# Designed miniproteins, single chains: the designs that were tried, part 5

Each design is a single chain, and the fold is of that chain. pLDDT is the mean over its residues in the fold that is shown.

## One batch from the design tools (miniprotein)

Design m146
Fold by ESMFold2-Fast:
Structure m146 (fold): chain A 73 residues (1-73)
Amino acid sequence: SGADLAAELGVARMHGPRADGSLGPDLRGASGAELRAMFTDPSKLGALFSPEFLASLTDDDFDALAAYLGTLP
C-alpha cells in the first residue's frame, strides 16, 4: 500500500509527525511518476536505497504513495 511504501522510504521522517517538513511539502504535491523519478534517481533520493529494493517497486506502488501523501495533514 502507499502507507507501507511511505514507511519503507522513510517519508514520515521527512514530513515528520512534528511537521519537520524538510522534503514533505514537495513530496505531497508530486505525482507517482515524479515520486518514482525522485526515489529511483541516484543523484537524488535514490542514492539512499539499494538498487535491488528500487527494482522491486512498480508504477502502482508510486501511484499508491502519491495518493497516500495527498491525505497527510
Scores: mean pLDDT 66

Design m147
Fold by ESMFold2-Fast:
Structure m147 (fold): chain A 59 residues (1-59)
Amino acid sequence: SHMDRQRSLRGILEASKGSGEGARIAAALAMKELGVGDPAAVLQMPAEEAREEGLRLAS
């Protein structure tokens, strides 16, 4: 379900803390999976900003 998907993606994003490139990839995955935001744009963000944006969308 959408809610289970959000919880899984949030867990991945929280686990990506401090991972640099992993944080960007996790955020892009969350955006693609939820059908919101711009995955290509988030890959150009600083890792911490990308992670926070992903967490915001997966909440």
Scores: mean pLDDT 75

Design m148
Fold by ESMFold2-Fast:
Structure m148 (fold): chain A 81 residues (1-81)
Amino acid sequence: MAAYERWQAMSEQERLEWLDAQIRELAPEVVAAGPASVEEGYELLVRRIRERFGDERLAEAVRALLRERAAETRRRRAELL
């Protein structure tokens, strides 16, 4: 079964929980790479997920969710000004 097929079988809540688990597991590698921005960190994470699962559609689905998170993070940072 391809990784994206498993993703499609998940509920929205299960997809978010799965993504959060991947972020926690891969975060040390992403942090060690020293990304200059949250967006750069998310691109590194997407690349790691692509390498790990070998599934382009899964990588694109993850990228879309991380873009939403990046937008929320930028909005939150603006509130601190």
Scores: mean pLDDT 73

Design m149
Fold by ESMFold2-Fast:
Structure m149 (fold): chain A 89 residues (1-89)
Amino acid sequence: KKKEHIIKLLEDLALYFKTLGDEEGARIVQELIEAVKNGDVEKAKELLQRLLDYFKEKIEKSDMTEAQKKRQLENFEKFVEEILKELEK
């Protein structure tokens, strides 16, 4: 009902993208936050997939080591799965 935990996680993610200067990433997360607040599960799922695809592309272009890239992607995929499970309750 509250979804406060999801909103907080997404707000933390939006802040992360803002600290990187990633305005597009922050924008996608803000749209996702609004979809979650509005109970629009279909739009939230669409935006989560878009966010995952966007993050994957950004990680591939980053100066991180291959091991760090893999870890960041796996952690982000787990984060997306957690949010999806909460949305589908």
Scores: mean pLDDT 81

Design m150
Fold by ESMFold2-Fast:
Structure m150 (fold): chain A 85 residues (1-85)
Amino acid sequence: SSLNVKFTITLPDGKVYTGTGTVKSDGTLTATLTNSNTGATVNVTISGEIGKAVLKAAKNALSKGIGGTGTSTAGPYTITVTVSK
């Protein structure tokens, strides 16, 4: 199973990426990322600690009800997620 997610990744220097995509139960995130400063977009598949942190934030968002926001960290990155219905 997978979750439809809208997310924001904040880097320690304050740079922000926004994304929309899907995260699987194994922590694999498939998404389109947008650099908030440049508007540049890239299609990505992210696994490991960042993908798992998106999944954790998505599960936290779901515990607040659909449309709620969950937050998680992966090393120096702050991740905020909203899960779509």
Scores: mean pLDDT 79

Design m151
Fold by ESMFold2-Fast:
Structure m151 (fold): chain A 92 residues (1-92)
Amino acid sequence: QNSYETVVEQIKKLLENNQNEEALKTIKNFIYNQSLNSNSTPQEVLLNFIEYLKSQNQNELAIQILQLLLKDPSLNTPQIQKLLSELQQILS
């Protein structure tokens, strides 16, 4: 039962402490649990989570999360790659 705010703070703390593997596990567990609870696909949950981060002006965190997730071949899709590119353009 993690709200977006709670999971964002957990991920941010893990990334700030260079705990990338724990951050990836936390993100994947959150996506999986939200997918089960919302009758959505993991990809749809990820897209909604990134839109939430954008709405909170946390674009750099969104980029870090996407870069970390793209290391997993199952999540390295053209749609996720495009989303990362679009966010990187906002920070340029």
Scores: mean pLDDT 79

Design m152
Fold by ESMFold2-Fast:
Structure m152 (fold): chain A 88 residues (1-88)
Amino acid sequence: TPAEEALGAARALLEAAKENPGKFHPDSLVSALKTLVEILRKARGQLTPEAKEAVLEAIDAIRKNGQSTLSDEAKKLLDEARKLAEEA
């Protein structure tokens, strides 16, 4: 389901952020965030509490660990993902 896809995507991003802080290739991070945003749009209003928590934790971890290296596009996608997760 979209909620299960969001949970999976969020957990993968959170793991990557914890293990490789600041080492995201810009294009790979942007691509992953675009995928997460599309999943969240499909799951809007249907996220489980677990999926919502995982998404918000992943966003916070990426922002914290990548703060000095995040592109403007990645920052905008993180803002969009947070809004979509909080609305669910």
Scores: mean pLDDT 76

Design m153
Fold by ESMFold2-Fast:
Structure m153 (fold): chain A 74 residues (1-74)
Amino acid sequence: SMEDVDKLIEETQRALAQARTQPRQEAMRTLVLTEAELTSYFMLAYLNRDEESVEKLQEEIDRVTAELAALRAA
């Protein structure tokens, strides 16, 4: 539901904030798990043709992917 997607977005924002306070290896672990969870919800939204949830989840996936890329490049 949209309420479940909104909760996952809030959890993702908390995970991103938490990762910024963690050592690199722990931050990467946190964000890899967050990316996997977001991807699972994205696939379900896509299969259900829930275009609004797909768009919102893609934005969060892009944010997490960018942070992981930055950590890997450091």
Scores: mean pLDDT 86

Design m154
Fold by ESMFold2-Fast:
Structure m154 (fold): chain A 91 residues (1-91)
Amino acid sequence: SRKKTLEEMEKKIEELEKVDKEKAKELRFELLLVKASEEAYKAALAGAPNEEVIEIHKKNLKELLENDKTLTEEEKKEILERFEKLVEEEK
């Protein structure tokens, strides 16, 4: 289930923060992508083009970051820039 997957990722992040802060940061980015992916995944299953799926994922990531009170504005910007680079590299 989505809830179980998210809980398992959060637990791994907590464990990594004690031994490898850089890996913890990488997994936090992946966790945010997973949290923002649900609507994009449904669009992909419905046959939406890849460009539309990416824009839906990006929109939901922006909304998730805007509502997050634990991240700084600079960290939110870095996450969005990293998402844009990831999208460009997959082509």
Scores: mean pLDDT 79

Design m155
Fold by ESMFold2-Fast:
Structure m155 (fold): chain A 70 residues (1-70)
Amino acid sequence: LVAEAEALFREGLRAAAAGDAAAAVEHFRRARDLALAALPVLFADAPEAEVEAIRAALDAHFDAQIAAIS
């Protein structure tokens, strides 16, 4: 999941560099979905507050990337 999310994020950056904003946004959205879905698996033993902080940081990061393209 994390590797797939990273690959999609890199594809999004590549699409943005090529001027394909629509493809970049879709890649960033898919990367976000996969990254957020991975959190309960990767951090199953972490305190809830730490998982929520990581979730919020990832969500904000992807929101910023999508907003910059859109």
Scores: mean pLDDT 75

Design m156
Fold by ESMFold2-Fast:
Structure m156 (fold): chain A 114 residues (1-114)
Amino acid sequence: MEKEKKVIEEAKKIASKIKDEDLEKRLEELKEKYEEKKSSLTEEVQKAIESLFRLIEENKENNEIVKIGLAFLELALESEDQEEQLFYAKLGIKEVIEKDIDIGLELIQEGIEK
């Protein structure tokens, strides 16, 4: 859908501006922002954001995955609209998972000596 494409392009622009040196700092800043907003968020939005944080932590050795995840967390936490917060968080989860799968599949296909 056109909305997904626009948001993905915005997230890519945000991700491209994050320096590798700033990844841990950005993650901690977003965790603090989440805790401040947590009580105002629906349970569904909280679960989606927490799932995205977990996926980032599980993939913290891959800077490219972390940057994408951080970009979607930033979009979700900057929104004041509950539907947009949920949309950004769910889309972030999808993009992180798809990117992790694609990298894993590429490594399997290219790294296996037959």
Scores: mean pLDDT 80

Design m157
Fold by ESMFold2-Fast:
Structure m157 (fold): chain A 80 residues (1-80)
Amino acid sequence: SKEEVEKQIKRIEEEVDRLLAEAAASTDPNQAAFLRDVARGIVEIFRVTLIDGAKKEGNEELLEFVEKETDRILARIDAA
């Protein structure tokens, strides 16, 4: 359901926020870059699986929601 997908996206964003906070606190630029790459990878994997699920259901509203929310989170990572 959309509600379950919203909960999944929220959990993903919470994990991304944790990784970005750790990256920002790091004095090692290689560690910071690695943590940002991990955050990006998590979002990209979930984006692919959630989009595939929405397409299989024929749910255009859910597809647009997933694309919009995951694009927003990816933009936050790129800005960090």
Scores: mean pLDDT 87

Design m158
Fold by ESMFold2-Fast:
Structure m158 (fold): chain A 113 residues (1-113)
Amino acid sequence: SEALEKAKELLKKLKENLDEPFKIEDFIKLLEALREAAKEAGDEELAKKFEEAIEHIKKAFLPEDGADFLRSYEGKPIREFLEAYADRHGYKSIEEVFKIFEEAIEEIEKKLK
């Protein structure tokens, strides 16, 4: 799956560039790649979860806490965004956040085989 390979590459770039500026657009691209890969795998429930996350981020006219959170980290180091994301979602570390995305990728890959 081209979408799955793109998701893997985007996640790897995030992991390798923790001290580079966070871009909301790059995070949306990762979620979009995961959504498309989940759709290709026939995992409609997982695809819907990623689609809902994308829609939440893109809502401009409703005060949504998640969208405000992401905007507050635009241009800050990716590390700072991921630490705050972990804290916000009850994860122990940045490594646990990466593990969640890696596990989603592994589930999609298993369903594509």
Scores: mean pLDDT 77

Design m159
Fold by ESMFold2-Fast:
Structure m159 (fold): chain A 97 residues (1-97)
Amino acid sequence: APSAEELGLEAERLLEEVMERNKMSWEELEEIWLESVRETIEEHPDASGLELAERAARIFAERVIERYKLSEEQKELLRRAMELAIRALREVAAQRA
């Protein structure tokens, strides 16, 4: 099975491909991520760290898709990147015990 590191690196690679094709800046993505986290905390104050990250990642993907008007192919790349990132986070959480 792929390691958390391998999953994280593949997620970053896919995200960088989407960023390059749409001329996205890391600053803009960070702002969207922070807004997504804030919205998740407000709507789901009892969410745990992993649940919070999963919910925030979903909102983040939807906001990025809308803001940059991503094509269907780019939407699939972004969703795959987020799925791999969450899988990596889940693996790290399992190992921290």
Scores: mean pLDDT 83

Design m160
Fold by ESMFold2-Fast:
Structure m160 (fold): chain A 80 residues (1-80)
Amino acid sequence: VAEEVRRLVREAGRAAAAGDVEAAARALEEAMLLAARAAGESAEYEPLIREQARGLARFLASLDPEQVEEVTRRTQEAIS
């Protein structure tokens, strides 16, 4: 599961660097929901997680590609 989450975070980073907010949001949403479900989080949090994923996607798309790569790298390192 950790490798799947890291893969989705990489996909989100690439989409955000390309300015594709919708693709970045979709990948982040999948990554965050997969991680939350693996951690046993309540389904009650899924709407909040989706909102957070969209917010993060917009934020990443506002950065330059170099900054997106750094944020993506650090996020992957945090996923154990």
Scores: mean pLDDT 76

Design m161
Fold by ESMFold2-Fast:
Structure m161 (fold): chain A 89 residues (1-89)
Amino acid sequence: MAEELAKRAAEGAERAGKGDAEGNAAAFTAGALEAVGSAVGGALLGGGDPEARELAAKGAEEGAKKAEELGGELGKKAGEAAAKAALAA
C-alpha cells in the first residue's frame, strides 16, 4: 500500500511537470493534487512509521526530479512540497 502510494506520488509529480511544460493547467493541477494526496496518504497509512514516510517522500522527490527533466518548474515544486508534507505527517 505505502509503496503503491509512493509510486502514485511520483507519477503525479511527473504529470504535473509535463502539464507545466506543455502549458496545460488541468494536467498540472491533477498531477499536483495526486502527488500531494498520495504522498501524505502513504505516510499516514504507515501509522507514524518512519519507513513509510521516507518511502512516500522519496517517491515524491523522484517525481519532482522527472518533472524538472521535462522543464516543469511548478511540477518540481509540487513534488518537493509533497515530499515535505509526507515527512511532516
Scores: mean pLDDT 71

Design m162
Fold by ESMFold2-Fast:
Structure m162 (fold): chain A 81 residues (1-81)
Amino acid sequence: SMDELRAKVESLVRLLGAVLASLEAAGAPEDLIARVRELLQQAQDLLDTMRANPQIDPEEARARLEELLAQAAEVFEEIRK
């Protein structure tokens, strides 16, 4: 459902925000911080679009969320190394 998709995007925004704050506090490499910041911006933009536009295509919203989740997983894997 759209409510479930929105909740997942909200969770991703919260997670990315927390990760960004942690990386900045730890003095992580600038390129890593920039990548997390870009993902957070994209996730926030999707969330804002979903909140403002009830006519958004659910399949397009899902595809964008899945792409963001895949990119976040790649960045998180690099952080864990």
Scores: mean pLDDT 86

Design m163
Fold by ESMFold2-Fast:
Structure m163 (fold): chain A 63 residues (1-63)
Amino acid sequence: SEEEEARRRALEVLRKRYPSLSDEELEEIVDVALGLRRALKLPYSMVVPLAEMLADAEVKYRS
């Protein structure tokens, strides 16, 4: 499904770019991004950018 493909791509990108975040944290971030995509009726192509913005905010909050 498009949702499974978007989840897989987002997790792959986030694991490479945010190695300080745990797999559990990355999965939670991707779930939030998928939820935002659904709520705002955004295309699945926006899931990776949304997840990256959320991961950036998470890292900044912890710093």
Scores: mean pLDDT 85

Design m164
Fold by ESMFold2-Fast:
Structure m164 (fold): chain A 68 residues (1-68)
Amino acid sequence: GPAGRRGGLQAARMGAAGDAAGAASAGYEKFLGSTTPEQREAGLRAAEAGARGDAAAASKYGLESFKA
């Protein structure tokens, strides 16, 4: 749904800005709001990367989830 689409793009933007915590939160929202397995998996990977402080990986997975 719309919330899932916004979460992926927000994770990508926050990760690109170096905000790993923000990217983690956005990735988790994408995971919760996604209806497809591919979008859900990418959102979860963005959340996990952000949670461990890897802003670059969170940005990558956020963008991947947005494009899925």
Scores: mean pLDDT 75

Design m165
Fold by ESMFold2-Fast:
Structure m165 (fold): chain A 58 residues (1-58)
Amino acid sequence: SQQQQLQQQYQTLEQHAQGSQKGLEQLSRDSDYGEENGQLLQESYQRSTQQAQQLRQQ
């Protein structure tokens, strides 16, 4: 159903956000992690959380 599809999309976005958040936490602990990857993880986290928030508000 449409409701189940929306719920699944929301869960997928939340999983992406959690993955990016864990990556950022690892970067704060690991000085040798690439700076470029840090920027990409931050952008991914922001996009995923924003999209998940939009789905919640409909």
Scores: mean pLDDT 67

Design m166
Fold by ESMFold2-Fast:
Structure m166 (fold): chain A 87 residues (1-87)
Amino acid sequence: SAAEAIERAREEAARAVEAAVRALGDAHPQHRDKFFAVWERYGPEQAEDMVVAMAAVDPSAAAEVRRLADTVLRGRELIAATERAAA
C-alpha cells in the first residue's frame, strides 16, 4: 500500500542518515561534525554540493558520505511524492 511505501521510505531515509553519522564517526570522525553542520544549515541538496567539495580534501570520506546522502535524498523524494499522492 502507499502507506507502507511511505513508512519504508521514511525509515530508510532515517537509517541512511544514522548510518552516515555512524560511519563518519567510526572511520572519519573529523568529517562527522562538518557533514552534520552542512546538513543542518543548508539541507540535503546543499549538503551534496558540500560533500563534492570535501572530495578534493578527503575523497574516501566524501565518497562514503555522498553515497549515503544520495540515499537520503531519494528517500525524502519518495516520501514527498507519496504525501502528494495521499493529499
Scores: mean pLDDT 64

Design m167
Fold by ESMFold2-Fast:
Structure m167 (fold): chain A 100 residues (1-100)
Amino acid sequence: SIDTIIANGDKIIAILDEAIAKTPKSDPKFSELQKVRLDIEVSVGMLRIMHGLKMPEESYKKVVEDLLKSIDKGIKILEELGFTDQAKQLRAQKEAIEKA
């Protein structure tokens, strides 16, 4: 369900916001996390627009693929920062999106 993908995307943004708040602004990974968050926010926003326009499923597959790639980047950065719980939460949300 597209609604499930959007809802899980919103949960991912919330998890990233928590991690960003705990990351020192002087850390190079702070900017990398903010970029990942922005990429995810853009993908989720595009899915909302496409769903509202009742676009065919094929037209949002690429946006979902880009979303999953951004989530993978986020997981890697969170692990490198030692945010193990947040990384685990992102993996769970990624799995839910892949099954939707």
Scores: mean pLDDT 87

Design m168
Fold by ESMFold2-Fast:
Structure m168 (fold): chain A 68 residues (1-68)
Amino acid sequence: LTEEQREAVAEAVSEKFGIPREEVLAVIDRLEADGAGPVSKRALAGDLSILTGVPPEEVLKVIEEALK
């Protein structure tokens, strides 16, 4: 993710699901640190789904809309 995309996703997910922005950013940063390549939208949706309790498909929709 670019810095702009990272910010857009964190804001959108935080606003939509009522999670602190810092928690969303921490998940993104962890995936970037642990991964050998770019963070996939699916992997991000999966980890955020665990954090939010929302199905991954719903989280993925929010991520995709934020990145348009």
Scores: mean pLDDT 76

Design m169
Fold by ESMFold2-Fast:
Structure m169 (fold): chain A 83 residues (1-83)
Amino acid sequence: SKIQEVLKKLEEQLKKLDEVEAVIGSGTLTGEEQRKLLDEVVDSVYSLSQEALQLFPNNKTVQEKSQQLISKADELRAKALGL
């Protein structure tokens, strides 16, 4: 179903966010590479979460997973910026 496809995308994005956090935490990236990777993943999180919430505004699981994604992306960005 469309809802299962959306939930799968949200779950895959959560895993990608974990992978990005690990790469940033490894210290192997330049500051420019880190910024580009952060901008790309944060934009992806916000775009996907917004789409999911527009498609299924009353679905609690979509709301919870979207909020988890946004919160995690915001935390990763803040941590990377030394905030």
Scores: mean pLDDT 84

Design m170
Fold by ESMFold2-Fast:
Structure m170 (fold): chain A 93 residues (1-93)
Amino acid sequence: GSATLTFPNGVVVTATASGGTLTVTASGLRPDETLNVTVVKDGKVVGSATLSVAQPSATFTGLKAGDVVTVNVELVRDGEVVATGSGTVTTEA
């Protein structure tokens, strides 16, 4: 499955799950912006990453087909959280 989050400043975050792998990719980030990504399953953090222009994608493994995960994202500019979003992704076989 997949989820797409669009921020008011034009940053787009796409989370795509295939098999045991979740890939989160950000586009439209500016050099002064980062994106904190937290992947949650059953109320527990199972992965986290910080995305930037230099590192626009993160991959999380160890998921199973049929897992439902929540991807929480915080857009950070100059150390301040300026926007947040979340999406739910179901891992397909």
Scores: mean pLDDT 82

Design m171
Fold by ESMFold2-Fast:
Structure m171 (fold): chain A 114 residues (1-114)
Amino acid sequence: MEEKFIEILAELLGEKLKDLGLSEEQLKLLAKYLLKELKERGLTEEDIKLFIKIYEESPNLEELEEKLKEEGEKDRIIRLLASLLFGVPVSEEEAEIVREILAKVFSKFNEEVY
């Protein structure tokens, strides 16, 4: 379960950060740090299952973004994931949370890799 979630996050982060030229292993490391930060903010096993289901049922990234945006109207964690991965607009308060998560994830990544 968790390994599959990390693989999907690494793939989506690879698309988002393609200009940075990160390796697959570096993207997996970022995905692991993102998973840890999301767990601290209330990500559950059920949220992981829902995200994987949405990913598997989405034929392309545009459909995936739209489905995550729809589900994010009901689920705060899915909304944060949509914002983190696709830049979907959120409230100013949640945008600050997204910026804090990204800052912590990149700080941890730079400490480990660089």
Scores: mean pLDDT 81

Design m172
Fold by ESMFold2-Fast:
Structure m172 (fold): chain A 55 residues (1-55)
Amino acid sequence: SAEDQKLQDQYALAHHMLTHDSSLSARERAALRAIAAGLEEQARARGVTLVVPPL
């Protein structure tokens, strides 16, 4: 669904930032990890498996 695709897109973006943005502070990285964990929880509640795309 469109909502499941949005969750996947947001998850992919969070992982992209964590992997490629070396300027992020420890606090900013922790916040992004918390966002990714929240997206994983939303996906689990919906029965959706999120994938980290190879970039």
Scores: mean pLDDT 81

Design m173
Fold by ESMFold2-Fast:
Structure m173 (fold): chain A 100 residues (1-100)
Amino acid sequence: MTLREVVIQRVEDLYQGLQRYLEENPDAPAEVGEIAELLRQTLELLKQGDLEGALETVERAIALARELAASSTDPKLRALAEGWVEELERIREDIERIKA
């Protein structure tokens, strides 16, 4: 499996995880849906070979996930958002390695 294939799979897995969270939590903060949409955009950009566009959408997703982790009053959502930040930062690093 190439690094590009690995990062695409990681974005897909994270996107599916957020979609599952949204299905289970219909009252979730709007930021969760915004992160999911940014992941969908990242996935399409990666498939198109637009690594710079993919980095931009990942960086925006990281910012939203960090804000959610900092501001959420739900301890479970806070812990999930911290995990999303960690995974998004790994995705960003992988995309940067593909660009190098």
Scores: mean pLDDT 88

Design m174
Fold by ESMFold2-Fast:
Structure m174 (fold): chain A 113 residues (1-113)
Amino acid sequence: SMEELKEIVQEALKIADELLKILDRMLNNPKATEEQRKEIKELKAEVNRIKQRLQDLLDTNASKEEILEALAELGRVAYRMAHIARKLGETDLAKELEELAKRIQELIDKVSS
């Protein structure tokens, strides 16, 4: 239903906000290289763009396809963040990011059902 799709987009917005908080923590990591900081800033910009699109989808009669595209992009960011966290030796943070990526996949599966 349209109400169930709105609930999925609202959950995705919450995950995007959690990813933004984690990106800010990663930017402040003293072990981060200049190249990693650049990538983290690019990922932060990408999450902000995805968040804006998700918000627009709440305000419109969004298609399943548009929601799936936004969720897929958010999932790619979460997995890339997990990879960077592992390279920084932040194992617990990487696990947290992998769990967020799994939650995004569960939302994708729910839309696709």
Scores: mean pLDDT 89

Design m175
Fold by ESMFold2-Fast:
Structure m175 (fold): chain A 84 residues (1-84)
Amino acid sequence: SRVVRFDDKVLREKMTRVREAVLRGRLDGKLIQELLDMGYREKLQYLLDNPDVVLDLSLEDSLRLSAAVLGYSYLDQYEDFDLR
């Protein structure tokens, strides 16, 4: 089994901001991409795969985070619509 520690201050702060954005009906794609670029993808996937660790995330929050990790935008279409 994998063990995830939420004692990483950077991870906690960014995850808190992601949760706040999701709860407000906003998916911050830039923040999600920043987390992925920093190598947090495996931790995000682990949290989504292990509900016992993610006791304080709602189902809706978990689904939106899962969509972001898989390269989907819940609120907007992905990069196939390069609308400037």
Scores: mean pLDDT 47

Design m176
Fold by ESMFold2-Fast:
Structure m176 (fold): chain A 77 residues (1-77)
Amino acid sequence: LTGQQEIDLATQAVSDAVARLKAGADPREVVEELIRRADQFEAEGNTFAANSLYTAAIEIARQAGLDDLAAEIEKRR
């Protein structure tokens, strides 16, 4: 399945983001990194991985009270 490696990469990116948040990383920085990676997957035609990372970024942004950033990510989909 051509999407399997891409699914694995998206899953790893989300796991890394969660680990960084638990270690005290800035939620805005984590969200911005996830968006950058999602944009890269989208540019490569990997819509599934991109959507997974955008969804994770929106959820983290909302949990951190960054509602403005969450709304901007939603508008890009």
Scores: mean pLDDT 78

Design m177
Fold by ESMFold2-Fast:
Structure m177 (fold): chain A 62 residues (1-62)
Amino acid sequence: MAPSKAELILEVLRRSPRPLSVREIAERTGLSQPTTSRVLRELEAQGKVHRLSDGRYLAGRP
């Protein structure tokens, strides 16, 4: 099953023990930085990720 771009990003964040930058998420998912940034903003609007003051992201806890 091919995961969606959002699912790939959420998987990477859930597996990370620390917050990740857009660049780190892009490198781990194989997505471009512009695509990663766009999908992260969508996920943040949905409450599925949190953006920190330093620009890094972490997965929202259910």
Scores: mean pLDDT 80

Design m178
Fold by ESMFold2-Fast:
Structure m178 (fold): chain A 66 residues (1-66)
Amino acid sequence: SLDEVLRKLFDEIERLKREGIQKKMSPEELDAKIREVRRKGLEEALKVSTDPETQEALRALLEAIE
């Protein structure tokens, strides 16, 4: 479901943040990886959403990632 895709995306980003800090990843590298994960997760959410209103909101969020 959409909620599950978004929840999984949130969990992955939080894990990446913790792991990146622990492994002394540069802020630039961490930000780039988070942006890529967020972009892919939102694209997946858009794929599973069937509601036009939700699809427009997801496209707006995807545009904002840049």
Scores: mean pLDDT 80

Design m179
Fold by ESMFold2-Fast:
Structure m179 (fold): chain A 115 residues (1-115)
Amino acid sequence: SAADEALARFAATLSPRIQAFLAEALKVVEEAEERLREEGIPEEMRELVVAGLRTVAMWVARALEEGVPIEEIRETLERVKKEFEKELKEKDPKATEIFVEALEEILRLAEETAR
C-alpha cells in the first residue's frame, strides 16, 4: 500500500538504533489496535486512535534521530495525552484508556532508546 511504502521510506531515513525503536513502537500500536477490536470499539474511533498513535510513533522516531532532548519529547507527549483525553474521554473512556497506555509505552521505549 502507499502508506506501507511511505512508512518504509521514512524508516530508511533513520539510524539502526532509531529504526529498532520505531519497530517496537509500531508493535505497541498494533497491540493497541487489537485491544480496541477486542473491546468492541467502533471502527471510526479505532481508526482515529491508531492514526494518532502511528503519528506519535513516527514523530518520536524523528525527534530521537534529530537529537531532541527526551525531556522535550516527554513534554510534547504529555500535551498530546491531555488534548486526546479532553476530546475523547467523555465519548469513549475505554478507547481513551487504550490510547493513553500505548502512548506511555511509546514514551518508555523512547526513554530506553535515549539512554
Scores: mean pLDDT 88

